# Ledger of designs, part 46: designed miniproteins, single chains, continued (2)

Each design is a single chain, and the fold is of that chain. pLDDT is the mean over its residues in the fold that is shown.

## One batch from the design tools (miniprotein)

Design m5582
Fold by ESMFold2-Fast:
Structure m5582 (fold): chain A 59 residues (1-59)
Amino acid sequence: MTMEEAVDILSAQGDLAGLLRASSTLAVEKQNGIETPEAAEYILKGDYKKANEAIDKTL
């Protein structure tokens, strides 16, 4: 799953905390030309600790 897909899903669900996290990560991805699909899946599950670990692994 892409971070853009995660943003769209979280926006549709009204998950403000997840949406803010996913949108911030998407901005980092676009700035660095990277993708963090594992982090996108963890954000959708609300597992922000594992999402952070996946982002750090990719950066």
Scores: mean pLDDT 83

Design m5583
Fold by ESMFold2-Fast:
Structure m5583 (fold): chain A 90 residues (1-90)
Amino acid sequence: SVTVEAGVTSVEGNKVTLLLVLEGLRPGDKVTVSLTINGETVTLPSRVTVLDRSEVRGVTQALLEVVIDDAKYIDSIKENPVLPVTLDLS
């Protein structure tokens, strides 16, 4: 498992788009995602598909879209749009 800090790029209802600075992810990869939101660990019930990978000025970035069904976590993310994300790549 790898833990990285993710930036929130958009929130659309219960859909949250996360930007991660991380090598080794490819578009279409399935990863198990756990988020740390306001000190609470939230493990997503379904594997997340990596949407995109880009390299900007030598920095590799991955884009993930996650669905969070509990509105309390959405509200917390809107107040602090930077959160630790733990990925299991297996």
Scores: mean pLDDT 82

Design m5584
Fold by ESMFold2-Fast:
Structure m5584 (fold): chain A 96 residues (1-96)
Amino acid sequence: DKILEILEKIEELLDRLAQTPPGSPEYQALLREIQRLMDEIMELAKKELSPEAVEEIFKIVQDLLRELARITDPAEQLEALRNAVKKIKEIVEKEK
């Protein structure tokens, strides 16, 4: 499953992000790659999942972006990212 493979890659990038100094060029590069992979998941979800599942995933991503704008603590940002990935993974697995 391509969406699950991308989610697994995001989880690996989140583990790297946890070990990377906040605000470093590497930290920013990891965040950009995670964002790119999230965009790829949304495009695949539109093609492979039900409209209801796509709406749920879109809401999770929107809620995540709002939380990331509000949260200043890097550890809380990482937890928000991990929770979003977990929820998306559960939705994708239920559609199988």
Scores: mean pLDDT 82

Design m5585
Fold by ESMFold2-Fast:
Structure m5585 (fold): chain A 119 residues (1-119)
Amino acid sequence: SERLEKALKEIKELLEKALELGAPLENLIYLTFRAILELSESPEELRKIGEELSLPPEAIEALARGFEAGDKDKGIIEAVRALLDERGASEEAKESILNKIKELLEKGKTVEDILEEVK
């Protein structure tokens, strides 16, 4: 759909901008999952966006569960765990990244807030 294509373009442009500004990995992961949740209107659309971004199926399903439950924070945390597990991250790296993601969530950081911090 036109709306799905627009959402995908917006997410890709956001990630390209964050990468150009030198955003750390945890901020890129947070921005990706937050943007997917905010731009999706249904769990089905969220799954399609995740598939187009080549996210692991377990990360996509974790985000979809969080969306359906109205618990975006839990969805992001579980999706980050699934992504890091698929990528074979060490337990120390997983804990470090998850703690940084939890801090961003606790502070209520928006996509715009993260982009401002990397200027």
Scores: mean pLDDT 80

Design m5586
Fold by ESMFold2-Fast:
Structure m5586 (fold): chain A 80 residues (1-80)
Amino acid sequence: GSDEELAKKFRELMKEEIEKIKELAKEDIEEAIKKAEEWIEGLRRLLERAKELGMSEVFIKAIEEGIRELEELLEELREE
């Protein structure tokens, strides 16, 4: 269904954005940290809206996984 397709596209987007942030960190760690923080904040707002709108568990889980991966990345970046 469309929610399953949306979840798949979302996971693909998050994978690409995480890799971009990792590459950015090699040149500018401070900008990489800011970008990760902005993504986490945006995804938390998206998660709240998705729950309010009654979006599928598959899509909600995809957002939660994206937040977790970005929080793990942010912790790694702050240790550099």
Scores: mean pLDDT 85

Design m5587
Fold by ESMFold2-Fast:
Structure m5587 (fold): chain A 95 residues (1-95)
Amino acid sequence: DREKLLKMIDEEFVAQMTLPASVEDPIGELLEYLKSRYPKVTVKSKKYFGKDEAEVELTLEKVDPETGKIEEIELKVRAVKRGNVYVISIENLTK
């Protein structure tokens, strides 16, 4: 559930999702989704551990609808292939 993912990011919690193993770039699909929802997404680092594991650090800019203030959120994303799925975990590093 993509709405649950956005809520977990807003609440500074770790979120997890799964994608089919047939997806060629699970990180790329997640980045496209985030860019569709947030006006600015900056990738700080990408690390690939063979064909079955990737780790990305990124920064999002979010506008608070009540205050108009821009909030910067730092995320760490890890994708690991487990059988027929990619398990994607997202950790909020903003503090």
Scores: mean pLDDT 69

Design m5588
Fold by ESMFold2-Fast:
Structure m5588 (fold): chain A 58 residues (1-58)
Amino acid sequence: VDDLKQKQLQQIADQSQQQYNQLKSQGRDTLEALLNLIIDTGDQISRVIEYASRLRKS
């Protein structure tokens, strides 16, 4: 219904397909899942450390 939203969805789909093709080409399908898990975990830990540092300064 929103033309802008349709265009954004198409862009996201195109980018996702490009990323998938790149990882497939590198033969890292299995490693992708593990890498994403590690990255997400690292981001969560980083956020916790930053929050803890702020609390300690209080």
Scores: mean pLDDT 67

Design m5589
Fold by ESMFold2-Fast:
Order: sequence, then C-alpha cells, then structure tokens
Structure m5589 (fold): chain A 71 residues (1-71)
Amino acid sequence: MASELVYRLGELGQELIETTDPEERERLIKEMEELIKKLAEASSDKEKARRQGLFALEQVRAAAERRLAQL
C-alpha cells in the first residue's frame, strides 16, 4: 500500500511538471499534499515521512514553475 502511494505521488509530480493549466496545477498540488499526509500516516516514522514528502513537493513545484517560465 505505501509503495502504491509513492507511485501515485510520482505520477502526480510528473503531471504537475507537464501541465500549464492553472486549475490542473492547483488540483495536482492538492492531491499531492493529501497523498503526502496519507503516506506519512502509513509510515513507521511519520515525522520523517512527512518532512521528506513536503521537501519533494517543494522541489517538484519549483521545477514546474521553471518549466512554465520557459513557455
């Protein structure tokens, strides 16, 4: 189950980088935040999992913004 959440988070991250639609970006970010919360709750180290997930989301968000700026 945790591996499935990690896989889905990766899919959403890729979609966030590829999309230029503001509404779709907001939806993807919200879904990623919900998945990070679920993944943290499923982890034996909830605090570490939450911290790592939020850091990863910030990196993907920054990458998506860079891509959008190039368009």
Scores: mean pLDDT 75

Design m5590
Fold by ESMFold2-Fast:
Structure m5590 (fold): chain A 74 residues (1-74)
Amino acid sequence: MFETAEELAEKIATSSKSESYSVLSALMLLASSTDDPDFLRYVAEQLRRAAEKTPDKDLSKDLLEVAEQIEKRA
C-alpha cells in the first residue's frame, strides 16, 4: 500500500492535468478504504510532495487541501 501511494503521487506530479485529477481520485479512494493512521499520514506526505513538484498551481492547491483532509482523518 505505501509503495502504491508513492507511485500514484509521483504520477500526479508528472501527468497531464486531467490524468492527475483522475489519479488523485483513485488515491483518495485508497485512503478512504483504510483507518491505518500511519498510512493516512504517509499518503498526506506524498500528496504534499506532489504539490511541490507539479507546475499546475490549481492542482498544487487541491493536493494540499486533500492532504490536510486525509491527515485530519488519521
Scores: mean pLDDT 78

Design m5591
Fold by ESMFold2-Fast:
Structure m5591 (fold): chain A 79 residues (1-79)
Amino acid sequence: MSEEELRARTIELFRRYMELLMEYLIEKGLVSKEEAEKLFAKYTAQFEAFVATLSPEELAELARLLEEEIARAEAILAA
């Protein structure tokens, strides 16, 4: 995988994780849909800026951790 592909994948994984988190917070009544959209946009922009500073090795490790966290979240929600 190229560095650009790895960076794009890492950002996509983060967006997926954030979507699951925002859905959960809305269902629990902790945030409104408008607040969730603002938080999603804010944290995604911050994450993209952070990811731009990472090495390919750091990107690969971060992608792995995000995949693990998504899998755990999906398993908990399925139970």
Scores: mean pLDDT 82

Design m5592
Fold by ESMFold2-Fast:
Structure m5592 (fold): chain A 94 residues (1-94)
Amino acid sequence: SIEEGMRLFNQKRYGEAAEHFRKAFLEDLFNVEALGLLVESYILGKRYEEGIAFFESLLEKYPNWKLLYEALGRLYEAAKDYEKAEEYYKKAGR
């Protein structure tokens, strides 16, 4: 649940928090709060590769979804891949 994920996030247990937010987001893909918390958990937990793979797999099913482009932009930026970050931010309309 998001509540359980938030408790783990506040304890800096970002990997465990990401699992809860990922489940919440997959149960409701319109849950923008779960998406945002999932991205932040991947960034703070330094799980960039895991997050990138997850959101790229979702783009295969849901192309042109601006929030997924923004999530990928943020993850690539945190991973210091600034060229890929810029590509995704442009696709997100930034």
Scores: mean pLDDT 88

Design m5593
Fold by ESMFold2-Fast:
Structure m5593 (fold): chain A 73 residues (1-73)
Amino acid sequence: DAQKQKAREGAARLAQAAIELLRKDRKGNELLILGQAEMARSLALLAGDEEVAELLEKRTLEDLEAALRRLQE
C-alpha cells in the first residue's frame, strides 16, 4: 500500500530528526523531540506497526534508534 509506505517513510524521517536532536541537546529541544516522536508514532500506527509506535512513545535514544531500524526494514 503506497499510503502505508509513505507513512513509514515519514515516521523514519521524524524519528531520525528526533535522534539527532536528542544526541545534540535533549534539554534544549524537549518539546521539538516530543512533537517529532509523537508525529512519527501516529504515522507508524497509520502504517499498521504497533511495535514501532510503542518504541516511539518511550522517546529514549535507544528506543528511537530501534524504531528507526525497524522502519527501515
Scores: mean pLDDT 82

Design m5594
Fold by ESMFold2-Fast:
Structure m5594 (fold): chain A 90 residues (1-90)
Amino acid sequence: NLLSMSFEELKKTLEITMKNIIANNDQLLADHLARIFPGLLKEMVDNGYISYEQAIELLDLVIEEARKIGTNQRYLQLLRDYKAELESKL
């Protein structure tokens, strides 16, 4: 259950997932991650599992990975839009 993961557990899982995506050039998984990740973070923030600052930190990691692998620009924009929303709450 991703919603019950601590920030450190989520960050570690994400780092491993991103390394595997890059190593395998798994563009389908990269696109899937970019598409679902804003919604996942929003649910975690809304339920108090992570802070806005922690969500921004995780988004920066996923945005960097997405740029490196060449993720679909539409999904990259979803990540950037949610980061801007979170930054507006700081």
Scores: mean pLDDT 81

Design m5595
Fold by ESMFold2-Fast:
Structure m5595 (fold): chain A 88 residues (1-88)
Amino acid sequence: MTAEQIEEAKQKLIQLLKQAGFSDIDIEAMLSKIRELSEKYGMSETTVYNIAIMVINKESLPADATPEQREVAKEIEEFLKEIEALRS
């Protein structure tokens, strides 16, 4: 895992959120949440970004995903619901 891979995953997520109509404030909040989850679960930021991308795209996590990765996906889903509830 390289700094380049982290930046690439981050930019993919930002682009996805912009295409979904998220504001700059909501995007910044999501990036903060990803860093929080990375620290909380001891996961790489790249892994958390990729889980967030999957959740936003409504994709299923891989069958070999860890329990911690599934909890991260759940927390991202809850956070997205909170942002969407405030956006209307």
Scores: mean pLDDT 80

Design m5596
Fold by ESMFold2-Fast:
Structure m5596 (fold): chain A 85 residues (1-85)
Amino acid sequence: MKEKQIKAGIDMLISVLESLIKAAELRGDTELAEKLRNYIDKIKASTDPKEQIKILKEAVELIRPYFPETAKAIEKMIEYMEKLL
């Protein structure tokens, strides 16, 4: 069902953001890592897929200067999930 696909997509993108937290920590960028944790916490606190996608879009803009290729890949996945809504 579409709802299960959207949930799977959101869960996968949370895992990607968690990977970026580890990458930021390895670079010594503790401020970026903390901001990304705050976005993940907000996504996990919401039960509304539309709100979760909105927060994911904000996280994409945060990471774009640091991880432009990853930001572009996440943006494409968000577009795919929005077509399922």
Scores: mean pLDDT 84

Design m5597
Fold by ESMFold2-Fast:
Structure m5597 (fold): chain A 79 residues (1-79)
Amino acid sequence: SEEMRKAKRELIRVLREEAGVPVDEEQLLSAEFPSVEDAKAAIDWLRENREAVGRHAPGTSAGMGAGGAGGIYALQKKR
């Protein structure tokens, strides 16, 4: 949906601009979120934890876990 695509684009922006993490846009846009609310929760989690996310590894799949929205969703799910 348009709402979901907007949420995913905002997630990419937060990762790149606020957390300083390079992301694979194709992987993040193709990742399946159960709902728009889950995507927005991932954005909120990243904003609250952007320092820790950026510190782990500067945008590598190792630091991000799985290197896409799937990895981010899994990290958010643990919170």
Scores: mean pLDDT 60

Design m5598
Fold by ESMFold2-Fast:
Structure m5598 (fold): chain A 80 residues (1-80)
Amino acid sequence: SKLEELLDKIKKVLQEAQELIDKDIAKNKDKALELARLNEEAVELYNEYRSSTDEEEKEKLYKELEEILKKAQEILEELK
């Protein structure tokens, strides 16, 4: 499904960013905190999407997950 594809993309980007952060945690402390927040938000949004019966709410939650992906990609690019 589109949701599963989006989540897989989010997980891959978050994992790649975490691997780069782990090379120098002290230098990347602020990015580590931001990445942790994005991971928590993605989990919360996914759970809310699955529990929702409102199609308009689901569309909003999906767009919020797309924003999480965008933010994670920006962190990854800054770490390169």
Scores: mean pLDDT 86

Design m5599
Fold by ESMFold2-Fast:
Structure m5599 (fold): chain A 82 residues (1-82)
Amino acid sequence: MKKNEEFEKIRDELAELVAPHLPRLAEFIRNTDNPLLLKLYVGRAISILHAQQREDLLEKILELVEKMFPDFAQEIREALAR
């Protein structure tokens, strides 16, 4: 119950951060209950936002991802560092 509440809260916050820039990916994020699909959608959003030079938004997204998936957040940080 609490784990699902935390997942839904962070998922929805991720969708809100992505929505102004990538509304279709934000919709996929909001509608997924699958952690693997969430990682896939978030990874795609981060890749696009990095290409758009949106570093401030990337840090906010990674902070939220780190709360649920600290290993995945670290992998993305390393990938973005080149």
Scores: mean pLDDT 80

Design m5600
Fold by ESMFold2-Fast:
Structure m5600 (fold): chain A 85 residues (1-85)
Amino acid sequence: MDLSKEDEELLNEAIKKIEETDPKTLKEIVELAKKYLELKKQGKTEEAEKIFEKIVELIKKAIPEMSDEEARKVAELIIRRLENL
């Protein structure tokens, strides 16, 4: 499992904030993360990167106080968590 305890805590806090703001946004993020993983399996790296940017935008919209770097890290952690399921 590729997640450190610090990364897992950051991910759980971000998920909680997104869910408290808009549960529909959390569902959209999860669906996009699954699509990202499928595109990567197909070797469609450029298309996968576009989906990743959409995930980042949804996170920033749900948590406006989060920096671009933090939102990107959260997006990466969501994808890693789903990849290990």
Scores: mean pLDDT 81

Design m5601
Fold by ESMFold2-Fast:
Structure m5601 (fold): chain A 73 residues (1-73)
Amino acid sequence: MSIEEQVEKFLKENPELVKEAEEKAKEASKADPAKRRELLRETYQKITDAFLSNKDIISEEARKAAQQMVAKA
């Protein structure tokens, strides 16, 4: 599965995160440039943290890591 497909699956599994990002984008569009940059950075960080902590996405990476550990042993 491609990284793009994994991201799409993650977004489908986390509709609340998508809604929060959409609301932050709306606020950013109405804000001044400095506040807009801050809101977008905060939103990006939150999405990244949620993606890395998502068990469904991590399970594929964990499988790859396990395969490498077995090959190393």
Scores: mean pLDDT 63

Design m5602
Fold by ESMFold2-Fast:
Structure m5602 (fold): chain A 84 residues (1-84)
Amino acid sequence: MLPKEALFEEAEGSLYTMKGTIYEKMGDYEKAAEAYDKAAREYDRAARLAEAGGTPLGQQEAEALRQAAELAREKAEELRKKAE
């Protein structure tokens, strides 16, 4: 299981991902991109906290969280192009 701090950051990442999806559906691409950027930062923070525990499970969870962060960053870049 993730440390409590990592769980909080992961939950924040999920919330920002949901906000980004809502803004995207509303056509507010600038706010959507900001939300996905925040999601990426929270997922990266969660990943660092997960691997700091030194467990094999924590390392595997950190890798998944880093993938989530990368996908969020890619989505933010896509949305910024639409916000031009």
Scores: mean pLDDT 82

Design m5603
Fold by ESMFold2-Fast:
Structure m5603 (fold): chain A 68 residues (1-68)
Amino acid sequence: SSSGTTNRNRNSSRGTDVGNTLPPNDRSRFYGTVSRYVHRGNDSLRNDNYNDFNRVNNDLDNFVRRVS
């Protein structure tokens, strides 16, 4: 059931845009790292660990900022 959706696809779009700006080799590593953060975030949500999810999301955001 869902009144009110929490769609934050904008962050994924930003990650893709930054990745497309990087050289091909760095782009591959970038997406690999992003994928790792996404998997950890999903694992945190599966365990109802919202604090860990927020940490992972912040780490991903910082990573994207560092490579841009």
Scores: mean pLDDT 67

Design m5604
Fold by ESMFold2-Fast:
Structure m5604 (fold): chain A 60 residues (1-60)
Amino acid sequence: MEEIREKNRKEAVDYLVSRGFSREEAEELVDRYFKEHPDILLNKVHIDRLAAEAERRRAA
């Protein structure tokens, strides 16, 4: 993985773990996003939206 992409992935995973996701779940969520959007890096807004969507799925 390119250094920028690897750093972005690590930051997104760490943030999701801080929101109460397991590291495995957080890694799968971020990896799915990158698989569907291979040319896009996760910014703060994308990470916040991803966390909110996953939290809604837990509540439903």
Scores: mean pLDDT 74

Design m5605
Fold by ESMFold2-Fast:
Structure m5605 (fold): chain A 55 residues (1-55)
Amino acid sequence: DLLEELRNDEKARKVAELISEKGIENTSAREIAEATGISVGTARRYIKKIKEAVE
């Protein structure tokens, strides 16, 4: 479980970095999924969480 948390943190950082670079308005779940290897559904969830954090 600890190793899974670390892996999830790495992917979350990558998602945040991509959104930071492109801007949250110009970053799609598909782009995140392609860049990180996660599913589009998971990418959408990360985008939503980052939007909440930025706001």
Scores: mean pLDDT 70

Design m5606
Fold by ESMFold2-Fast:
Structure m5606 (fold): chain A 77 residues (1-77)
Amino acid sequence: SPDQVFHQRLVESAQRLIADAERYGLTDLATRLRREVARLQALAANPSTSPMQLTIEEFRLLALMSEAELAIERKKK
């Protein structure tokens, strides 16, 4: 489904940020990203999850990904 494709792309983008965070020694941030990815995947796999719950968790992950991108850029010196 289109939602499944969106979730897959979001997870793939988050996994790339996790790899970059670890590469630059941002271990705590990488751990937080992995936890949020796992939460989104668990909610998406649960048929009782409402579309609103998925949307809220997607926005939470996107916000953390933005925080991660900024932290990684600060380390690229």
Scores: mean pLDDT 85

Design m5607
Fold by ESMFold2-Fast:
Structure m5607 (fold): chain A 75 residues (1-75)
Amino acid sequence: MSKEVIDLKVKEAEKRLSSKDDNDREYGLILLKELAEVEPEAVLPLLPKVEKLLSDKNPNVRELAKEVLEILKKK
């Protein structure tokens, strides 16, 4: 994946993580999960936002946030 594509996906994910729409936050975490598998260093700056989502009202958002953190811990 090119740096340009990674940067665009990171910006999209960050924007979605701050959305009031539960589906947008879920999709943002799905993008970060994909990025964490390929370029974990690109996801590290967003770690505090992912950790906040562990307490999200939506159980799918909480589970995806946990999955992102588990991938990063293995690296």
Scores: mean pLDDT 82

Design m5608
Fold by ESMFold2-Fast:
Structure m5608 (fold): chain A 70 residues (1-70)
Amino acid sequence: SSVITDVELMKELLLNGLIGPAAAATGINELIRQGRLDDVAALRPAVEEYLKTTKASEEEKNFLGAALKQ
């Protein structure tokens, strides 16, 4: 229940900088585990925009970016 798997909510949280990179990566990994690859693809532009604007560490940004490549 602490894992966000609502795609529209995740997209809004990413675009508004209201989610941490670890929480975003956890949600994306859960979507992958559920086989929801179309949802992961739909989130890719929002994640790419988030990675340009977030003040997270390079390690955290790399962790989130790696989640999209699974």
Scores: mean pLDDT 80

Design m5609
Fold by ESMFold2-Fast:
Structure m5609 (fold): chain A 88 residues (1-88)
Amino acid sequence: MKPLHLSLPLTDEQLEEVFRIFDTDGDGTLSREEAIDALLQVGLTLDAPVGLADAERIVDEADRDGDGTLDLAEFREAVDLLLERYYP
């Protein structure tokens, strides 16, 4: 896996890059597992102490319909929630 190049504040382009890396099918959605992995990778790249339980909670909060998938807008919300927790 190639390392992500991310910096704060995160741009829309950086968020779209992360989303595309984990959206291997190109269908415009991430599964729950893909979204969790993406958030953990964002946290690792930003040197944030993001745990699995925190990533799971954030994904659940961003998933408005509770269907277990995130589109780009919901994924952006998940990243914002992560940043609010670790970089308030």
Scores: mean pLDDT 73

Design m5610
Fold by ESMFold2-Fast:
Structure m5610 (fold): chain A 90 residues (1-90)
Amino acid sequence: SAAAEAERARRAEELRELLVKEGIPAEVAERIIEAALAGRLEEAARLIQELFPELSEEQALTGARVLHLYLNGVSEEERRRLSAEVRAER
């Protein structure tokens, strides 16, 4: 839906701004976000390793997976769990 697309775009923009603030070139940040959003995890992992060569392939791939999940949002079940937590707030 348009709402889901807008939400993904918002998360992508927020992440891009954060990465640029941390000193990552905007073009590189955009490429990582695009690859992660599309589920091209190996490509995203390679780009992450180019920025952080100290990371292992496994660590970079884990990072790509985390970004993919974040950009596409939480599952419906996870969203329900978070909503219940907010309702039970103190």
Scores: mean pLDDT 74

Design m5611
Fold by ESMFold2-Fast:
Structure m5611 (fold): chain A 123 residues (1-123)
Amino acid sequence: SPVERVREAVERFLESEEFEEFKKDLNLTLSVEEIREAIEVILADPEVLRAVARTALRVLERHPDASVVLQAKLVAREYLLEHEPNPALSLIAQQEAIMVMVAALLRELSREETVELLRELAA
């Protein structure tokens, strides 16, 4: 499923040596386990996941030359400005979960595969 493909990309990314660099660049404050738990809350809510995917597609289209770090930050920022906070998550947990999901997709998949997966999630 599209959700399982996101989960697989996230797990590969969190286990990668690149994640240590991204943790610093994204200024992540949560533990890996807290980030996993926050991502699972988003993946369990089809409306939230669809909204995140739609925001990500918009950011990637408007900022194609931006770094993965900047694209991840922009997706989280635009999502949180346009949508009500998820009551199950703190604002920081939502921000970091969205940034990690976007960075994971862009690093573990090709840009084309990322866009295709986001379109499936946005439908």
Scores: mean pLDDT 88

Design m5612
Fold by ESMFold2-Fast:
Structure m5612 (fold): chain A 69 residues (1-69)
Amino acid sequence: SAREREVAREMIERLEQGDEEGARELARKAIEEGIDPVRLALSALEIGREQGKEELGRKAAAIVLEEAL
C-alpha cells in the first residue's frame, strides 16, 4: 500500500542519515497504526532495491521485524 511504501522510504532516509533509533520509532508507530510488519518489511526491501540502497532496505526490514516481536 502507499502508506507502507511511505513509511519504508522514510525509514531508509533516516538510516542513510545514521538515525537508526528514528527509523525504529517509525516502525513502532506504523505497527501501532495497524500496518502488517511483514508487508512493511517487504516494502522496505522493495524500496531499497528501487533506490539502489539494498543494504539500507535490508536493515529497515530487520528493524521492522525486531519491533514486531
Scores: mean pLDDT 88

Design m5613
Fold by ESMFold2-Fast:
Structure m5613 (fold): chain A 55 residues (1-55)
Amino acid sequence: MAASQELVEAARLAPTDPEGAKKRAENLMRQHADDKGLVITAEELIRHSEELIRK
């Protein structure tokens, strides 16, 4: 739940601070490398944040 909560907070940050959201997702991937589901979701958030930066 704690890691999922942090991921949700990072996702909510993406529209206002996509670079910050990307950094938070990268940090979560490093802290929870053994959690494949969390890593995949964090990777998707990184991609989404990069798309927001690109626009």
Scores: mean pLDDT 77

Design m5614
Fold by ESMFold2-Fast:
Structure m5614 (fold): chain A 61 residues (1-61)
Amino acid sequence: TMEQLRQLQQQILELSKQKEQLQKQLEEATDPEEIEKLQQQIQQVDEQIQQLLDERHSILS
C-alpha cells in the first residue's frame, strides 16, 4: 500500500543518513579499534537498509 511504501521510504532515508555519518567518522578515525567498530556498525546499517529496500521492491512488484 501507499502508506507502507511511505513508511519504508522514511526509514530508508533515516538509516541512509546514519550510514553517511558513520562513514564520515570512519574516514577520520585513526584508532584501529574505533575503525573496526565503525565498520561493524556500517555493515549492520547496510543490512537493515537492504532488507527495507527488498521489502519495498516486493510491495512494488
Scores: mean pLDDT 84

Design m5615
Fold by ESMFold2-Fast:
Order: structure tokens, then sequence, then C-alpha cells
Structure m5615 (fold): chain A 85 residues (1-85)
């Protein structure tokens, strides 16, 4: 399903951002990036499980919600990193 696939791609992008930011700013905001990655990964897992149960809309919403939460943590971490410089 295109919507689910797009949501999965967005979640993977957020995980990549969290990993890249962790390498650069782990001493300032490493915990936020680790939490962001975990939220996005857990969201992907839950969303895929819902899709396998035939609940593809709920699965898509779950992934998008987790992606939004993870992006918020990344944004907070980036703000901390900028303030620390």
Amino acid sequence: MKKLEEALEKAKEVIKKAEENYEKYKEVAGELYQQAKKIAEDGIKEGKELAEEGKYEEGTETILSATSQAQGLIDEGEARARDAE
C-alpha cells in the first residue's frame, strides 16, 4: 500500500537523521537521538504488525505518529547542539 510504504520511508529517514546527529552531537543530546531512533523503530514494528492484521490505515497512522514524535526529539537535540556551540 503506497501510504504505508511512504510512512515507512519517512520513518527510515528520521532514523537516519537520529543516527547522523548522534555521531556529531552525542555528548550534548545523545539521549534525545537514541530515544528518537527507538520511537521510530518501535513505530515501524507496530505499524507493520497492524498492517499484517489487515489494519493498514492504523499501521500507517502509528508509523506517522512515531515519526512525528521522533522528529520532535531530533529538533530538540539540534537546538541543544547549536546552543552548546
Scores: mean pLDDT 84

Design m5616
Fold by ESMFold2-Fast:
Structure m5616 (fold): chain A 100 residues (1-100)
Amino acid sequence: MEEEELLERIKEVTERDIKEIEEDESLSERQKEIAILVHETMTETLIPNLLELLKSLDEEDRKRLIKLVLEELEKGNAATAIMEAMIEYELERKRREAEA
């Protein structure tokens, strides 16, 4: 349920990000095409990695990571939001191991 809501939100933010690129008058047509391609490629790579990570976590940590991704998505750029949330979670996990 929460995973489905997360994927829907990622899709909505990704579509918004693409529209913002398309409507950006400061970018040339070539720059828009490259920016969209980079954004789509990053998102397509990050989503499977995020889903695989979520499957490896317990229910509490899974909910925490979903919340972090949703909070980062409110700041814009879907690919950056997913990457930042995953990195932050990974760093926290390594920090816990260092305390042991």
Scores: mean pLDDT 78

